# Designed miniproteins, single chains, continued (4): the designs that were tried, part 17

Each design is a single chain, and the fold is of that chain. pLDDT is the mean over its residues in the fold that is shown.

## One batch from the design tools (miniprotein)

Design m12565
Fold by ESMFold2-Fast:
Structure m12565 (fold): chain A 100 residues (1-100)
Amino acid sequence: MTVELLDDKTVKFSDGTVLTFEVEGDKLTITFDDGEKLVLEEYEIKTYKNYTFMLLKIDEDTMGLLIYDEKTGDILGFEIDRKTGAITEVDPNELYLKGQ
């Protein structure tokens, strides 16, 4: 799976899936291109379709998000700024080094 940042809060996956991210305090809302929403709290793991999402606390300013695609076996990592909601793609292994 490859990912393209369409803007600072929106990503497109190589399968055509578009995700929009919104930060609400310590919660992350993920909106899918079909209009469905997934809400994650820190350390929650939730699955929607072929995607498994895990929200991590990195620090007081930064959330980490891991996305596993069950169709490809790929794992993507993102850092999310709590103040702006801006996302940055990172190596998933980098999140393990920062988390705990």
Scores: mean pLDDT 81

Design m12566
Fold by ESMFold2-Fast:
Structure m12566 (fold): chain A 60 residues (1-60)
Amino acid sequence: ELVKLAREAGLTSREISALVLHRKHGKSFKEIGEILGISEKEARRYVETAEKKLGEKAKI
């Protein structure tokens, strides 16, 4: 499960929400920003941080 894997990778609830919206729902960074009440730039940052943390765990 993506959410469990994300929690194990040390993602925060906001990072998990942004990642799920991006990966499972195909939302753009603009749409994620609108849903979470943050800017497109902040949404991009949350997704990138989440993917980086998840990628570090997935590398092993």
Scores: mean pLDDT 75

Design m12567
Fold by ESMFold2-Fast:
Structure m12567 (fold): chain A 120 residues (1-120)
Amino acid sequence: SEAIKKLEELVKRGEKAIEENAPVEEILDILEEFYRLVAGEEVAEKVRELLEEVLKKLSEEEQRELMEALLELAKKVLELLKKGVDPREAFKEALLQLADYLKPKDPEVAEKLRKLADEI
């Protein structure tokens, strides 16, 4: 209940950051905090490193689209958690969906995300 409220707060902060055209770094910081609470620090840091690798290859418009996609995944994770799905399973599903989204943009990072999902 308390953890769910914190995750809801982070989703709202992410929505507002995107709406107000906040820097990509600020949006990533919010999303990293979300996944740190769901999956733990080590896995959240690995995901951020892979996202930073992709961001270097993307235009400013594509970076914004990625931030919007990441926020939608965070919302889906939150819905699964509210339904009583295990945090590890909810996070694995999010990593696989992120890998599918990134496959046409960066197939190498997509494969690394799939491997990360298999390790948790």
Scores: mean pLDDT 87

Design m12568
Fold by ESMFold2-Fast:
Structure m12568 (fold): chain A 90 residues (1-90)
Amino acid sequence: MDEKIEELKKAIREGDIEKLKELLQWFVDNGLTPEQLEKLRKAMLESAPQVPKEKREEIINILKEYREKTDDPALQKVLDEAIKVIEKVE
């Protein structure tokens, strides 16, 4: 899990759309424990302000897509918080 969190932080900072999609799909498919969700939340909130401006709208749309794909309300909340942080940087 720690490897996936580190990859996620890099994907967000670099605007790596394909890597971000793969990681979000993995989280949806495998589920997350409350401890893993808190680590993910912190990682997303730390990296969200660093999203490249050119990739911001694409990343927001991807986060919204994966929010729709998950039935986990805690993961939905993490994704919603990340979206709000990215939107505020504009």
Scores: mean pLDDT 83

Design m12569
Fold by ESMFold2-Fast:
Structure m12569 (fold): chain A 71 residues (1-71)
Amino acid sequence: MIGKTGEEGARDAEAAVVRAQAALAAGDRETAIKYAELGIKNGEAAIKAGNVEGGKRSIEAARKVLEQARA
């Protein structure tokens, strides 16, 4: 279902990515990794709920933060 649940999952993933990016900018790699993983989880939930486009974008952004935090 692409309804509110899919939209909420995508928004939660986006919010998690924003927090992960802020933590990464502050040098807090551990917090950046935790929020990036949360972003991936919420993005996958959005895809399962039918919001494939929103979920994919959030997962891509979260993975980018995760790679930067591990670098």
Scores: mean pLDDT 79

Design m12570
Fold by ESMFold2-Fast:
Structure m12570 (fold): chain A 75 residues (1-75)
Amino acid sequence: GTLSAEQARAVGRLIAERFGPELTLEQFKEGLREAVERGLISEETAEAIIARAERMGLKRLTGSQAGAIIGTFVA
């Protein structure tokens, strides 16, 4: 799936407010699951974002890196 710029910003903001400026890959996955539960993104889109982060081999993310990964799914 793809995101609007507004959806991408909302998800990034949720993750930043919940986990702060640095987070683990597991916390990133948790934030994306919460975004699905809140109706911000589809489960399909969350799974695609997670798969991309996992392919990058990242164990930890800055909030900016998380936002950049989410931003790659903006249509």
Scores: mean pLDDT 84

Design m12571
Fold by ESMFold2-Fast:
Structure m12571 (fold): chain A 64 residues (1-64)
Amino acid sequence: MEEELERKKKENLENGAKAYQAAADIASQFIEELEKRGGTPEQIERARAAKEKYQAESDKLKAE
């Protein structure tokens, strides 16, 4: 039972990390499109902030 609980806890952390990593990847793609198409500095900065936040959350969960 304890081993099953640890396995499930690790799976939840891994799933959370993957979700945040996917969000960071989407933000990264959005930044690239904005830069290519001449997006506003505000849009680019906001997207970069979101990417960094999601990547940091993903990395934090992976460290658990």
Scores: mean pLDDT 78

Design m12572
Fold by ESMFold2-Fast:
Structure m12572 (fold): chain A 77 residues (1-77)
Amino acid sequence: AKVKLTFEDGSEVEVEAEVTPLGDGLLATARIKSDLPSFTKIEAETEIDGVKYTGTGVLTDDGPGERLASANLVPAK
């Protein structure tokens, strides 16, 4: 699914993420190219069938210049 990530510096990127149901929301994961430190906080947003999902997550180290972004998303009210 297409997910928009917003980083601590305000920059945004749209990525193709794997989304998995988790409780009443979604878990989204994507590999990205970035030099940002591990545990950098991210905001995430997606829309599925007209329902907006928003949430927060973190980056983890996945090698030089690469990070794994993981975010928990819940329906926006």
Scores: mean pLDDT 78

Design m12573
Fold by ESMFold2-Fast:
Structure m12573 (fold): chain A 87 residues (1-87)
Amino acid sequence: FLPYELPPIETVEAPLEEILEKYKDKELGVIPIDENVYAVVFLPKGTSVSEVRRITGTTAGRLLLEKGLSGGPVPGISSNVIHPKLD
């Protein structure tokens, strides 16, 4: 089942506002890596806000490890989650 699968991740070099506008129709988590460098985590439709936070946190940890970082401070990771509307 889906919950253990890591969603696709894309590294984007752009201001946060540009990323949010580009992907406003997607459910995503945004992880700040550097100045104007963000990892965008594309999430399955129907992912809850709490699960977005969880997946985004896990993804941040993995990205930090892949970059040879010791898991530096990623507290306060902001997720722009467009909550799925039941319309």
Scores: mean pLDDT 56

Design m12574
Fold by ESMFold2-Fast:
Structure m12574 (fold): chain A 95 residues (1-95)
Amino acid sequence: MLSTADRLAEALGFKVAPGEGLAALREAAGEELVEEYLRLAREDRIAFNRLQLELLGVRTAGLDDELAAAVLALVESGVVPAEKVREALENLKIE
């Protein structure tokens, strides 16, 4: 079964096997940066990662905290622009 992370990884141009989408996105973004955003999500009473993504125009309702952290890390590291993430999520109907 293709996960939300698998579908998003494919839409963003990453070639991955089913179940490997999240791992591929985390590797591309940098594991240390993803781990820092996951720490902020766990400790922040305001859903920091989701708020930052929504300020960039990316809807987060279809994303869990780990995928949201990976997506934010991809955008902030410059690997993928926020506009491309927004278009991919809209096309996949993950919103």
Scores: mean pLDDT 76

Design m12575
Fold by ESMFold2-Fast:
Structure m12575 (fold): chain A 118 residues (1-118)
Amino acid sequence: MLPTPVLFAPELSSEERKVIKDVVYSKFKDKELANDIIELIETGVRMVQYLTKEMVEKFLRPIIKAYLDYLEKRYGLKFSEKDIEEIVEIFLKYVGKELTLEDIKKITEEVVDIILKN
C-alpha cells in the first residue's frame, strides 16, 4: 500500500501521463510490464511534485525498492542496490521544483534506461 499522502496527492494531468506512456510503450512490448513501469514512474513523479522534501526522502527509496522487487518477482528482472539508488537519485533531483513535460520525459527516459540494462 502506498503511504497515505501519496494516495491523496493529485493525479498527473493527461499530458503528463501521455508523455510517460509514449516513452515506456516505445521501449517495452510486454504491455503488463510496461503498465507496471508506468505506475512506478507516475508514483515517483507525483511524490516529487506534491510531497514535502522530508516525506520524499523518507518514502521514495522504500517505494522504488518495492516496485523493483515486484518487477523481479513477476518478470524475472534483476536489480542491484546501485540500480535502486540511481532511480532514487533521478527523482530526488526534482524535489521542490515545478516539473515541465520535458522534465517528466527526461525522468521517464532515464528510469527506463536503468530498467532496460537489467
Scores: mean pLDDT 84

Design m12576
Fold by ESMFold2-Fast:
Structure m12576 (fold): chain A 59 residues (1-59)
Amino acid sequence: SSELLEEAYQLGKLYKENAGSDRKKVLEIRKRYLKLMDQARELGILGDVNVAFQKGYDG
């Protein structure tokens, strides 16, 4: 769904902003992303979610 892709994009962006600086925030982001990936797998959109996360990370 569009909502899952938007969340994946925001998590990728947030991960980039916190990578190497805030370990607690990175762990929180990882937990959210793993939960999102479980939902995406059930919907058959895991690849789209990975692409959205990467786009957020790349900025």
Scores: mean pLDDT 85

Design m12577
Fold by ESMFold2-Fast:
Structure m12577 (fold): chain A 78 residues (1-78)
Amino acid sequence: SMEDEEKAKRAALGALLEALAIMLETGATELELETVVDGVRVRVRIRGDHAEIEVEVNGKRYRLTFDLASLTFTLEEL
């Protein structure tokens, strides 16, 4: 549903912000992070300018693919 997709996007972007903060603090060019945002479990995988974020909301799995250079993303239901 649109509500599940919006929840997935918000959780994914929150986790991405956390991951980017860690990378900025450490100088790392790649990071894998598992975290919880608003009670939602999120996995973030960043390599250079590419981020893949997986989120589960209400039994549905979503993947966001993010281009960090252009700040664009795509969302797909898995």
Scores: mean pLDDT 83

Design m12578
Fold by ESMFold2-Fast:
Structure m12578 (fold): chain A 90 residues (1-90)
Amino acid sequence: SSMIEELVKEMRELGVPEELIEDYRRIMEKNPGLGELVVRMHIKVARGELTDEDQKEWEELAKKNPEEFKKLEEVAKELAKEREERQAAA
């Protein structure tokens, strides 16, 4: 999808490692709406552009969508485990 490709391009331009970009792509594919918001927030953090308003909006989204945030957290934990297993195997 075009939105995923745009975010992938921004992450590459910011020097994000390809392995981490692939993890973010999987998060966005499994959770299209919320996954995109997570990636956009991380891009803002990397650029030093994260505001108090962004933080508040994120907290409000988490409060309104607790099950989706739980699902996203589970996906992120699974991807982190896969990454650690790859590092241990090298």
Scores: mean pLDDT 76

Design m12579
Fold by ESMFold2-Fast:
Structure m12579 (fold): chain A 87 residues (1-87)
Amino acid sequence: SMAELRAEYERRLPEMVARLKAEFPDVSEEEIEEILREVFERLMGRISFDAIEDLAREALRTGKSVEEIIKEFEENGLLPSLALLAT
């Protein structure tokens, strides 16, 4: 369920923030958490938690918005344009 997926995200969030903070020490933990949460809310149920972290990492690395990173990944075939699978 989406509620169970959200609960798992909240459980994983501290470790994802810690990893990204180690890579981007000049970015606040609050900003990292906001970017991770935006990716999760936009792609919840479509991609893995590892992919959520990877998208957040690219946003932090490039300074691009989450929306721009998602668009670039879809245009390069790295994300499905629509999840039409009944999963």
Scores: mean pLDDT 77

Design m12580
Fold by ESMFold2-Fast:
Structure m12580 (fold): chain A 75 residues (1-75)
Amino acid sequence: RSLVAVSAALEAVRLYEETGDIDKAVEYLRNALVDLGVPEEKAEELAKQVRDAMEAGDFETARRIAIRGALELVE
């Protein structure tokens, strides 16, 4: 469960780095969390925080928010 959450967070950041498509990256993260049993509202809240960091150009902060948030929500 935790490993799958970390993999989803890392894949979302990778998608943004390769495509520049923030919407695609955060939607991937949101959908992966919902598939892991996270409530839609909480998954969307985390996706918004990751989007804000990506829009600021802070990839390291986006990655940390995604990983830590995903782990917190699936535990």
Scores: mean pLDDT 79

Design m12581
Fold by ESMFold2-Fast:
Structure m12581 (fold): chain A 71 residues (1-71)
Amino acid sequence: RADEIIESHRRLYPNAHYLILTDPAHGLSQKDIDDLANRISQDPRPVLVRDSDQKTLERFSKIPNVKTILT
């Protein structure tokens, strides 16, 4: 879930400047995407979200510390 995604990235890349999410719309329900977006809004680190789903990118782009890339 959202906390596991965030924590696993922090454990694997403790010195990373960006928390990077690739294709969160792939395999996640709308509820999981909303939970992830809410969790990210509480994260002090800059976040980079890459996805092919424009609607999902618009959801994340409303968060001040997030940058979005359409692929």
Scores: mean pLDDT 73

Design m12582
Fold by ESMFold2-Fast:
Structure m12582 (fold): chain A 60 residues (1-60)
Amino acid sequence: GAEEAARAGRRALEGARRVGSAAGAKSGVWQTKEALALAPSEEAREALEETERLARDLGG
């Protein structure tokens, strides 16, 4: 579901951030955004916003 995808995307971004992978961060954002579009929820939306912020910190 969207919450699971949002958590996975956020976790992927956190991992990418730790190892310095911008490509991983971009992938995580895309997955979370697609999942949210298919099954929207408040938690998934909040996770997406946080995931996007983390991706920006890694340089996009």
Scores: mean pLDDT 67

Design m12583
Fold by ESMFold2-Fast:
Structure m12583 (fold): chain A 66 residues (1-66)
Amino acid sequence: MAAALAATLAAHGVALSDASVATLAALIDAGQTDAVTTAIAILLMQQAGLSPAAAIATAADIVAAL
């Protein structure tokens, strides 16, 4: 999961440390998908320049694809 998450985030213009990717992957494994979706949406807005609506939709698609 962590490698797939890192590759997908990089494809969307989001750069994270290996430790941050591992933390997000662990949260998904713990069933905290809403928290991860919110975190990815914020990163997409800050690093990829997406609007809030586009960031939320893209983050949900990323989490669903994992």
Scores: mean pLDDT 81

Design m12584
Fold by ESMFold2-Fast:
Structure m12584 (fold): chain A 97 residues (1-97)
Amino acid sequence: SLEEFLEKLAEKLRELFDEDESFTSQDIIDWLMTAFNLSEEEAKELLEKAYKMLKEGKSPEEVAEEIAKELNVEKDSAEYISLLGLLKIAEEVLKEE
């Protein structure tokens, strides 16, 4: 499920960035809202779309490119680079299923 996926993603982010248990799936949502000027609902919809695309076998690069086109984000932006990094970590989480 998306909720289980986001919990695993938050756990992986804690391991990679030495974050404590206070870092949760809500912090991922909050980052997307801030980075891409989205509402909480839009950020959750974005995560669901990304999750479905990754499960369908699309690469993190393909998913990031589709999202960047929808949000009019430049591929050389810090926001794009961070999104791509998040999606690469998300793919690793899905491979652990």
Scores: mean pLDDT 82

Design m12585
Fold by ESMFold2-Fast:
Structure m12585 (fold): chain A 88 residues (1-88)
Amino acid sequence: MANERLADGLEYAAELTKNPKVQKLLREAAERLRAGEDPVDVITELVKQLAKLSKEEIEEFRKAAEQVPDPAVRNLLLTAVDLAEKLR
């Protein structure tokens, strides 16, 4: 349930972004979720990867996340961005 729902939201965001680094991070996270990896572990790794991105790349991720139609997934991804910004 949670894995497929979160993966669908990540794939949707990946299709909306034109930034290849952001698109790759979103697609890789979705693939890990579809492979049955723990959502907490996948999101934790995503936060760590986001913290390594430039401010411009983080903003592109935020814009894509804001367009995710599922409000629970959108809120989770925006929280991940906020946590990544605090780690910088």
Scores: mean pLDDT 83

Design m12586
Fold by ESMFold2-Fast:
Structure m12586 (fold): chain A 80 residues (1-80)
Amino acid sequence: EPLYRPDEALQRLLQRVLPGSEFTSGEIIYALGTWIHDNKLYDPEKRLIYVKGTELGKILGKDEVTGQELGEAVVARLTE
């Protein structure tokens, strides 16, 4: 599978969950999901992730995202 080298801000966030500086897209999604769960940012009733005031919110430029929007935004950043 292809390995991606994220920008410094995303890399630092991912390194809170996974070692190294290069990740597959699946590893990136897994690490972000783990971090979101650990910080209790997901609302299952609204199916929204509240990222306002977090490093992930700064990276995405958003206050809230769905799981699908998060996946799409991450993939877009890796393919640009």
Scores: mean pLDDT 78

Design m12587
Fold by ESMFold2-Fast:
Structure m12587 (fold): chain A 96 residues (1-96)
Amino acid sequence: MEKVIEALKRVLEDPSITLAEALKEAGVPDELIEYFKKLGADSRAVRPLFAAALLEEYGIIPREVVEKIAQELDLHPRTLEIARETAKKVIEILEK
């Protein structure tokens, strides 16, 4: 779990690092990495928001920081909702 949190922080700080690369190094299953790819969550434009939403679900960052990231990336509120729903599903799978 700690390695996953560190990987997400790295992606948030440097969006040139892919979620797939960082999460694979942290031991996340390939099925979950493919799920992110299918959603388009690993595109550079939205990647920091999906990393931030996962960190929010882990209780590492507050809601206000995730909302600020969505605003800074000029992303639609619906993209933020999708990122938060994705984070909940991913955490449920990782905690099984």
Scores: mean pLDDT 81

Design m12588
Fold by ESMFold2-Fast:
Structure m12588 (fold): chain A 75 residues (1-75)
Amino acid sequence: SSSQQQQIQQAQQLVDQAEKLLEQGKKDPDAQKAWAGRAYQLATEAEDLTKQNPQGSDILKRAQEIKDEAVKLLG
């Protein structure tokens, strides 16, 4: 359905943004936790959009990997 396609597209954009924020966090020690916290939030939103949709399984996996990395940067 168009709604499911829109959810997948939104989730893809969220994980792409989260990955960029996570990379900024890795190279910005003064604001690392702020970058990582934002990345975690976006990845959580992507996870929620894809967790019940089999077509979103790759995005779900990426979101979970981003959350794991963000937690390591948050301490």
Scores: mean pLDDT 86

Design m12589
Fold by ESMFold2-Fast:
Structure m12589 (fold): chain A 53 residues (1-53)
Amino acid sequence: SKAQQIADLLGTSLTDAEHLLRLLEGPQGESVLKAIGQGLGEDVAQQLRQLLE
C-alpha cells in the first residue's frame, strides 16, 4: 500500500503514514510536500510525489 511505502521511506509508524497520505492526497498536499522538501530534503519530497501517482 502507499501508506506502507511512506512509513518505510520516512521511518514512521503505519498510522502516522496513513495520516500523512490523507494530507498529501487532500487540498493541502502541495504545501505539505514543500514543507517535507524543506525539512527532509527534495529527494524525499520527489519520492513521495512518485508514490502519489
Scores: mean pLDDT 82

Design m12590
Fold by ESMFold2-Fast:
Structure m12590 (fold): chain A 57 residues (1-57)
Amino acid sequence: MMPPDDVRDYVIGLMENEYQDLTNQANNAMNNGNMDMANKLMNEANTVKNTIDTLRG
């Protein structure tokens, strides 16, 4: 068992939680008519998603 694998999986899990939180916030902003905030949050979510994909492989 490699300690780096546990650390990697932990970090990915935190980032997946951040991605879900950002997408939920973006959906709330869209529902409230705040399109500028929704676009910003979606862009941040996509950045997190790209980082997760990089860490996975």
Scores: mean pLDDT 81

Design m12591
Fold by ESMFold2-Fast:
Structure m12591 (fold): chain A 78 residues (1-78)
Amino acid sequence: SELDELIEKARELGFPEEAIEELRRMVNAPTVAEIAESASKALKLAMKALDEKGASFDERVEVASIIQRGRELGLERV
């Protein structure tokens, strides 16, 4: 599934499991507000983990791309 591919990509990039859980919540969220909340939490958790690992600019752009794709998948279901 697209969600499984997105999660695999996020794990390879270094997303912590808490951020992966927020990606799952975002895609399955019942409202636009909950999608936005999960997106914000996932971004915050992922950026913290990537900063701790000394992530490159390209890796940070990839974080934003993953969060945006998760948001799109969630919005398709609302």
Scores: mean pLDDT 85

Design m12592
Fold by ESMFold2-Fast:
Structure m12592 (fold): chain A 91 residues (1-91)
Amino acid sequence: SEHEELLERIRELMDQMIEIAKKSEELENLTKEVLAALAGQSEADFSASLEELREKALAQLGKASVEEQREALRILEEALKVLESLKKEME
């Protein structure tokens, strides 16, 4: 279904962001903020691991409508572009 296909693409982008996040604490914290927002958290819990926030975000998006999943995908694509840009600037 489109719902399942979008969720798989969302998972793929989250995994790409987590790989970039491993490069620095700054990139990790920015990734945690994005994942926390997608998990429905008003404020990111920086004590939570990237993996915990990914699981919470995927659980929320698994219950979401196709329209909400498309918006989440858009947010993740824009966040990934920002993280790639910041990674390049970090020397």
Scores: mean pLDDT 84

Design m12593
Fold by ESMFold2-Fast:
Structure m12593 (fold): chain A 91 residues (1-91)
Amino acid sequence: VERIREAGEEALRLIRKAAEESEDEEKRKILEEGAEEFRRLVEEAVRKYEESESEAREELAKAAAIIRGYLKMAGLEEEGERVAEILVETI
């Protein structure tokens, strides 16, 4: 659970920084909305982890797919892949 939280916090930091550094208002809005969606999925996975490992894995897989897409859009494809791998491999 701690590793999931740490990876999620790093991903949120990266996407939020990319949003802040974006000069494109539309891109900034997309990245900010993506950060909030990702945060919700990670929090849900952490809640489900105690009740069902399989359901937690499904939410983490969704979070991993979303963060890959948004970080790739931000030009942080390698960081997105690394975080996504940690989220999927932690369970």
Scores: mean pLDDT 77

Design m12594
Fold by ESMFold2-Fast:
Structure m12594 (fold): chain A 109 residues (1-109)
Amino acid sequence: GKNDKKVKEAEELYKKGEEYYKKGDLEKALEYYEKALELLESQEEPDKELIGKVYYNLGLVYYEMGDKDKALAYYEKAAKLLPKDHPLYKEALDKALELAVEKLKEAVL
């Protein structure tokens, strides 16, 4: 259906975001992940797993850009949306915890 086409388009945008992230083009990675997210969130039945994967990768991009607050927020959003048996669920949770501890240490020290 139309939703299947938009999901495939979002998956291709997600892959382009990963390609730019691997090349170190953080601005392009962000652009493609945000485009993927817009398409996914526009659906009546959003693909929560794919949205969770996009949130996780947005967390990675913002962390590399030095925006630790946005990185933490996206890792937390990813952990809330991803199934608990998904490989990225634990990764998102662990990164959120590590970043929260890092921010706490920076506030105290």
Scores: mean pLDDT 86

Design m12595
Fold by ESMFold2-Fast:
Structure m12595 (fold): chain A 80 residues (1-80)
Amino acid sequence: MKEEAIKALAEMQAAIEAGDYEKAKEYWEKAMELLSKLSEEEQKEVMAEAARAAARAEGFSEEEQAAAAELAAEVMAKAL
């Protein structure tokens, strides 16, 4: 299920970039449902991986990618 949640978040971001906000909402709802079925640790891992992938796609350094992943995990931990 982690891979499916990561994929849904990636599809949501791609839809936002394409201006398709209706599809972005559908993928967001799917991602949230998938995340709700994961453990707290798995939810942190998914958010960290999604943030790292997004930073990499924008051309940020490996250090910046790691910082984005840590920030996403911290935000997720506070939300749980």
Scores: mean pLDDT 76

Design m12596
Fold by ESMFold2-Fast:
Structure m12596 (fold): chain A 82 residues (1-82)
Amino acid sequence: MEEEIRKLLEEGVSGDELVNKFGDLLYPKLSSVYNPGTAYRLLSEVKNLVRKYLNDGVSGEELYKLLVSLLKNPYTTIANPL
């Protein structure tokens, strides 16, 4: 999945398309660990955090690191943003 994040960024995917495609990568992982309600809530929180960082001008390697952190540890990353 980390290679899929790199591919999205290398293909120039940005804005809401990036947020939505990243959400599609993350949701199967969340739904395998959490109940549907918790998985959907965490997905929404992650998507909102990604939108915020994109609006704040986060890009390149910093954006890649943030997305990888959110994929590996969504709860911890939401509580302690990079």
Scores: mean pLDDT 77

Design m12597
Fold by ESMFold2-Fast:
Structure m12597 (fold): chain A 60 residues (1-60)
Amino acid sequence: GGTDGATHNGTLGLQSLGLSEKEATAAARGTKEGTDAILSMPEDKASAAFYISTSSILEG
């Protein structure tokens, strides 16, 4: 299950990499739409975003 704190911190990190608030929140929650948004990013940013997303899911 997710916590609001982990999702919030993940969303802020993902937004700093260039995702919109909606895409960042979706990715921080581990939704398919969020994963699709990460995979559409440049490779370097996608790798960082995937790490942040996964950490948010595991902590939440």
Scores: mean pLDDT 77

Design m12598
Fold by ESMFold2-Fast:
Structure m12598 (fold): chain A 76 residues (1-76)
Amino acid sequence: IEDDIKAIRELIEEARRLLEQGKLKEANFLLVKAQMLLIGARTEAELNNDEESLKKIDELYEELRKLIEELKKQES
């Protein structure tokens, strides 16, 4: 789970860099991938009653949501 959280965070950071470079399509691809991995990580943490990991996952969901909103603003 901790390695999954780290990998997801790295995808979000890379997507942020791509957005800053105006590479919207590439950023969107990484954000979709991060969202899919977050769903799996959240399910695993819930099954293990891992409250500390769930808090970190919720924080990553919030960061992902903000980046998706920024992407939509740049596309619109």
Scores: mean pLDDT 79

Design m12599
Fold by ESMFold2-Fast:
Structure m12599 (fold): chain A 87 residues (1-87)
Amino acid sequence: SMSQQEGIEIVTRTTDELVAELRARGDEALAREIQSLGEQAKKKVVDRRHGEMYAATLREWYLRETGEISPQEALARLAETKAKLAG
């Protein structure tokens, strides 16, 4: 549906923005994890609202993981979130 397509587009744009920022910083491992997380989130999008919620979640994780903790801890937390989205 159009609403599902809009939701997927929102997640795609947010994922691309976060991946570009991480790559610009040289954080290739985090960039790959956020890209994978975004792909899993797209599989769960059923409408625009879900897309907005997943995009907000990705932004929150990005801000927390890149600003406040080590890259190793950030990767562990992203892996946990990815597993929850995959289930």
Scores: mean pLDDT 78

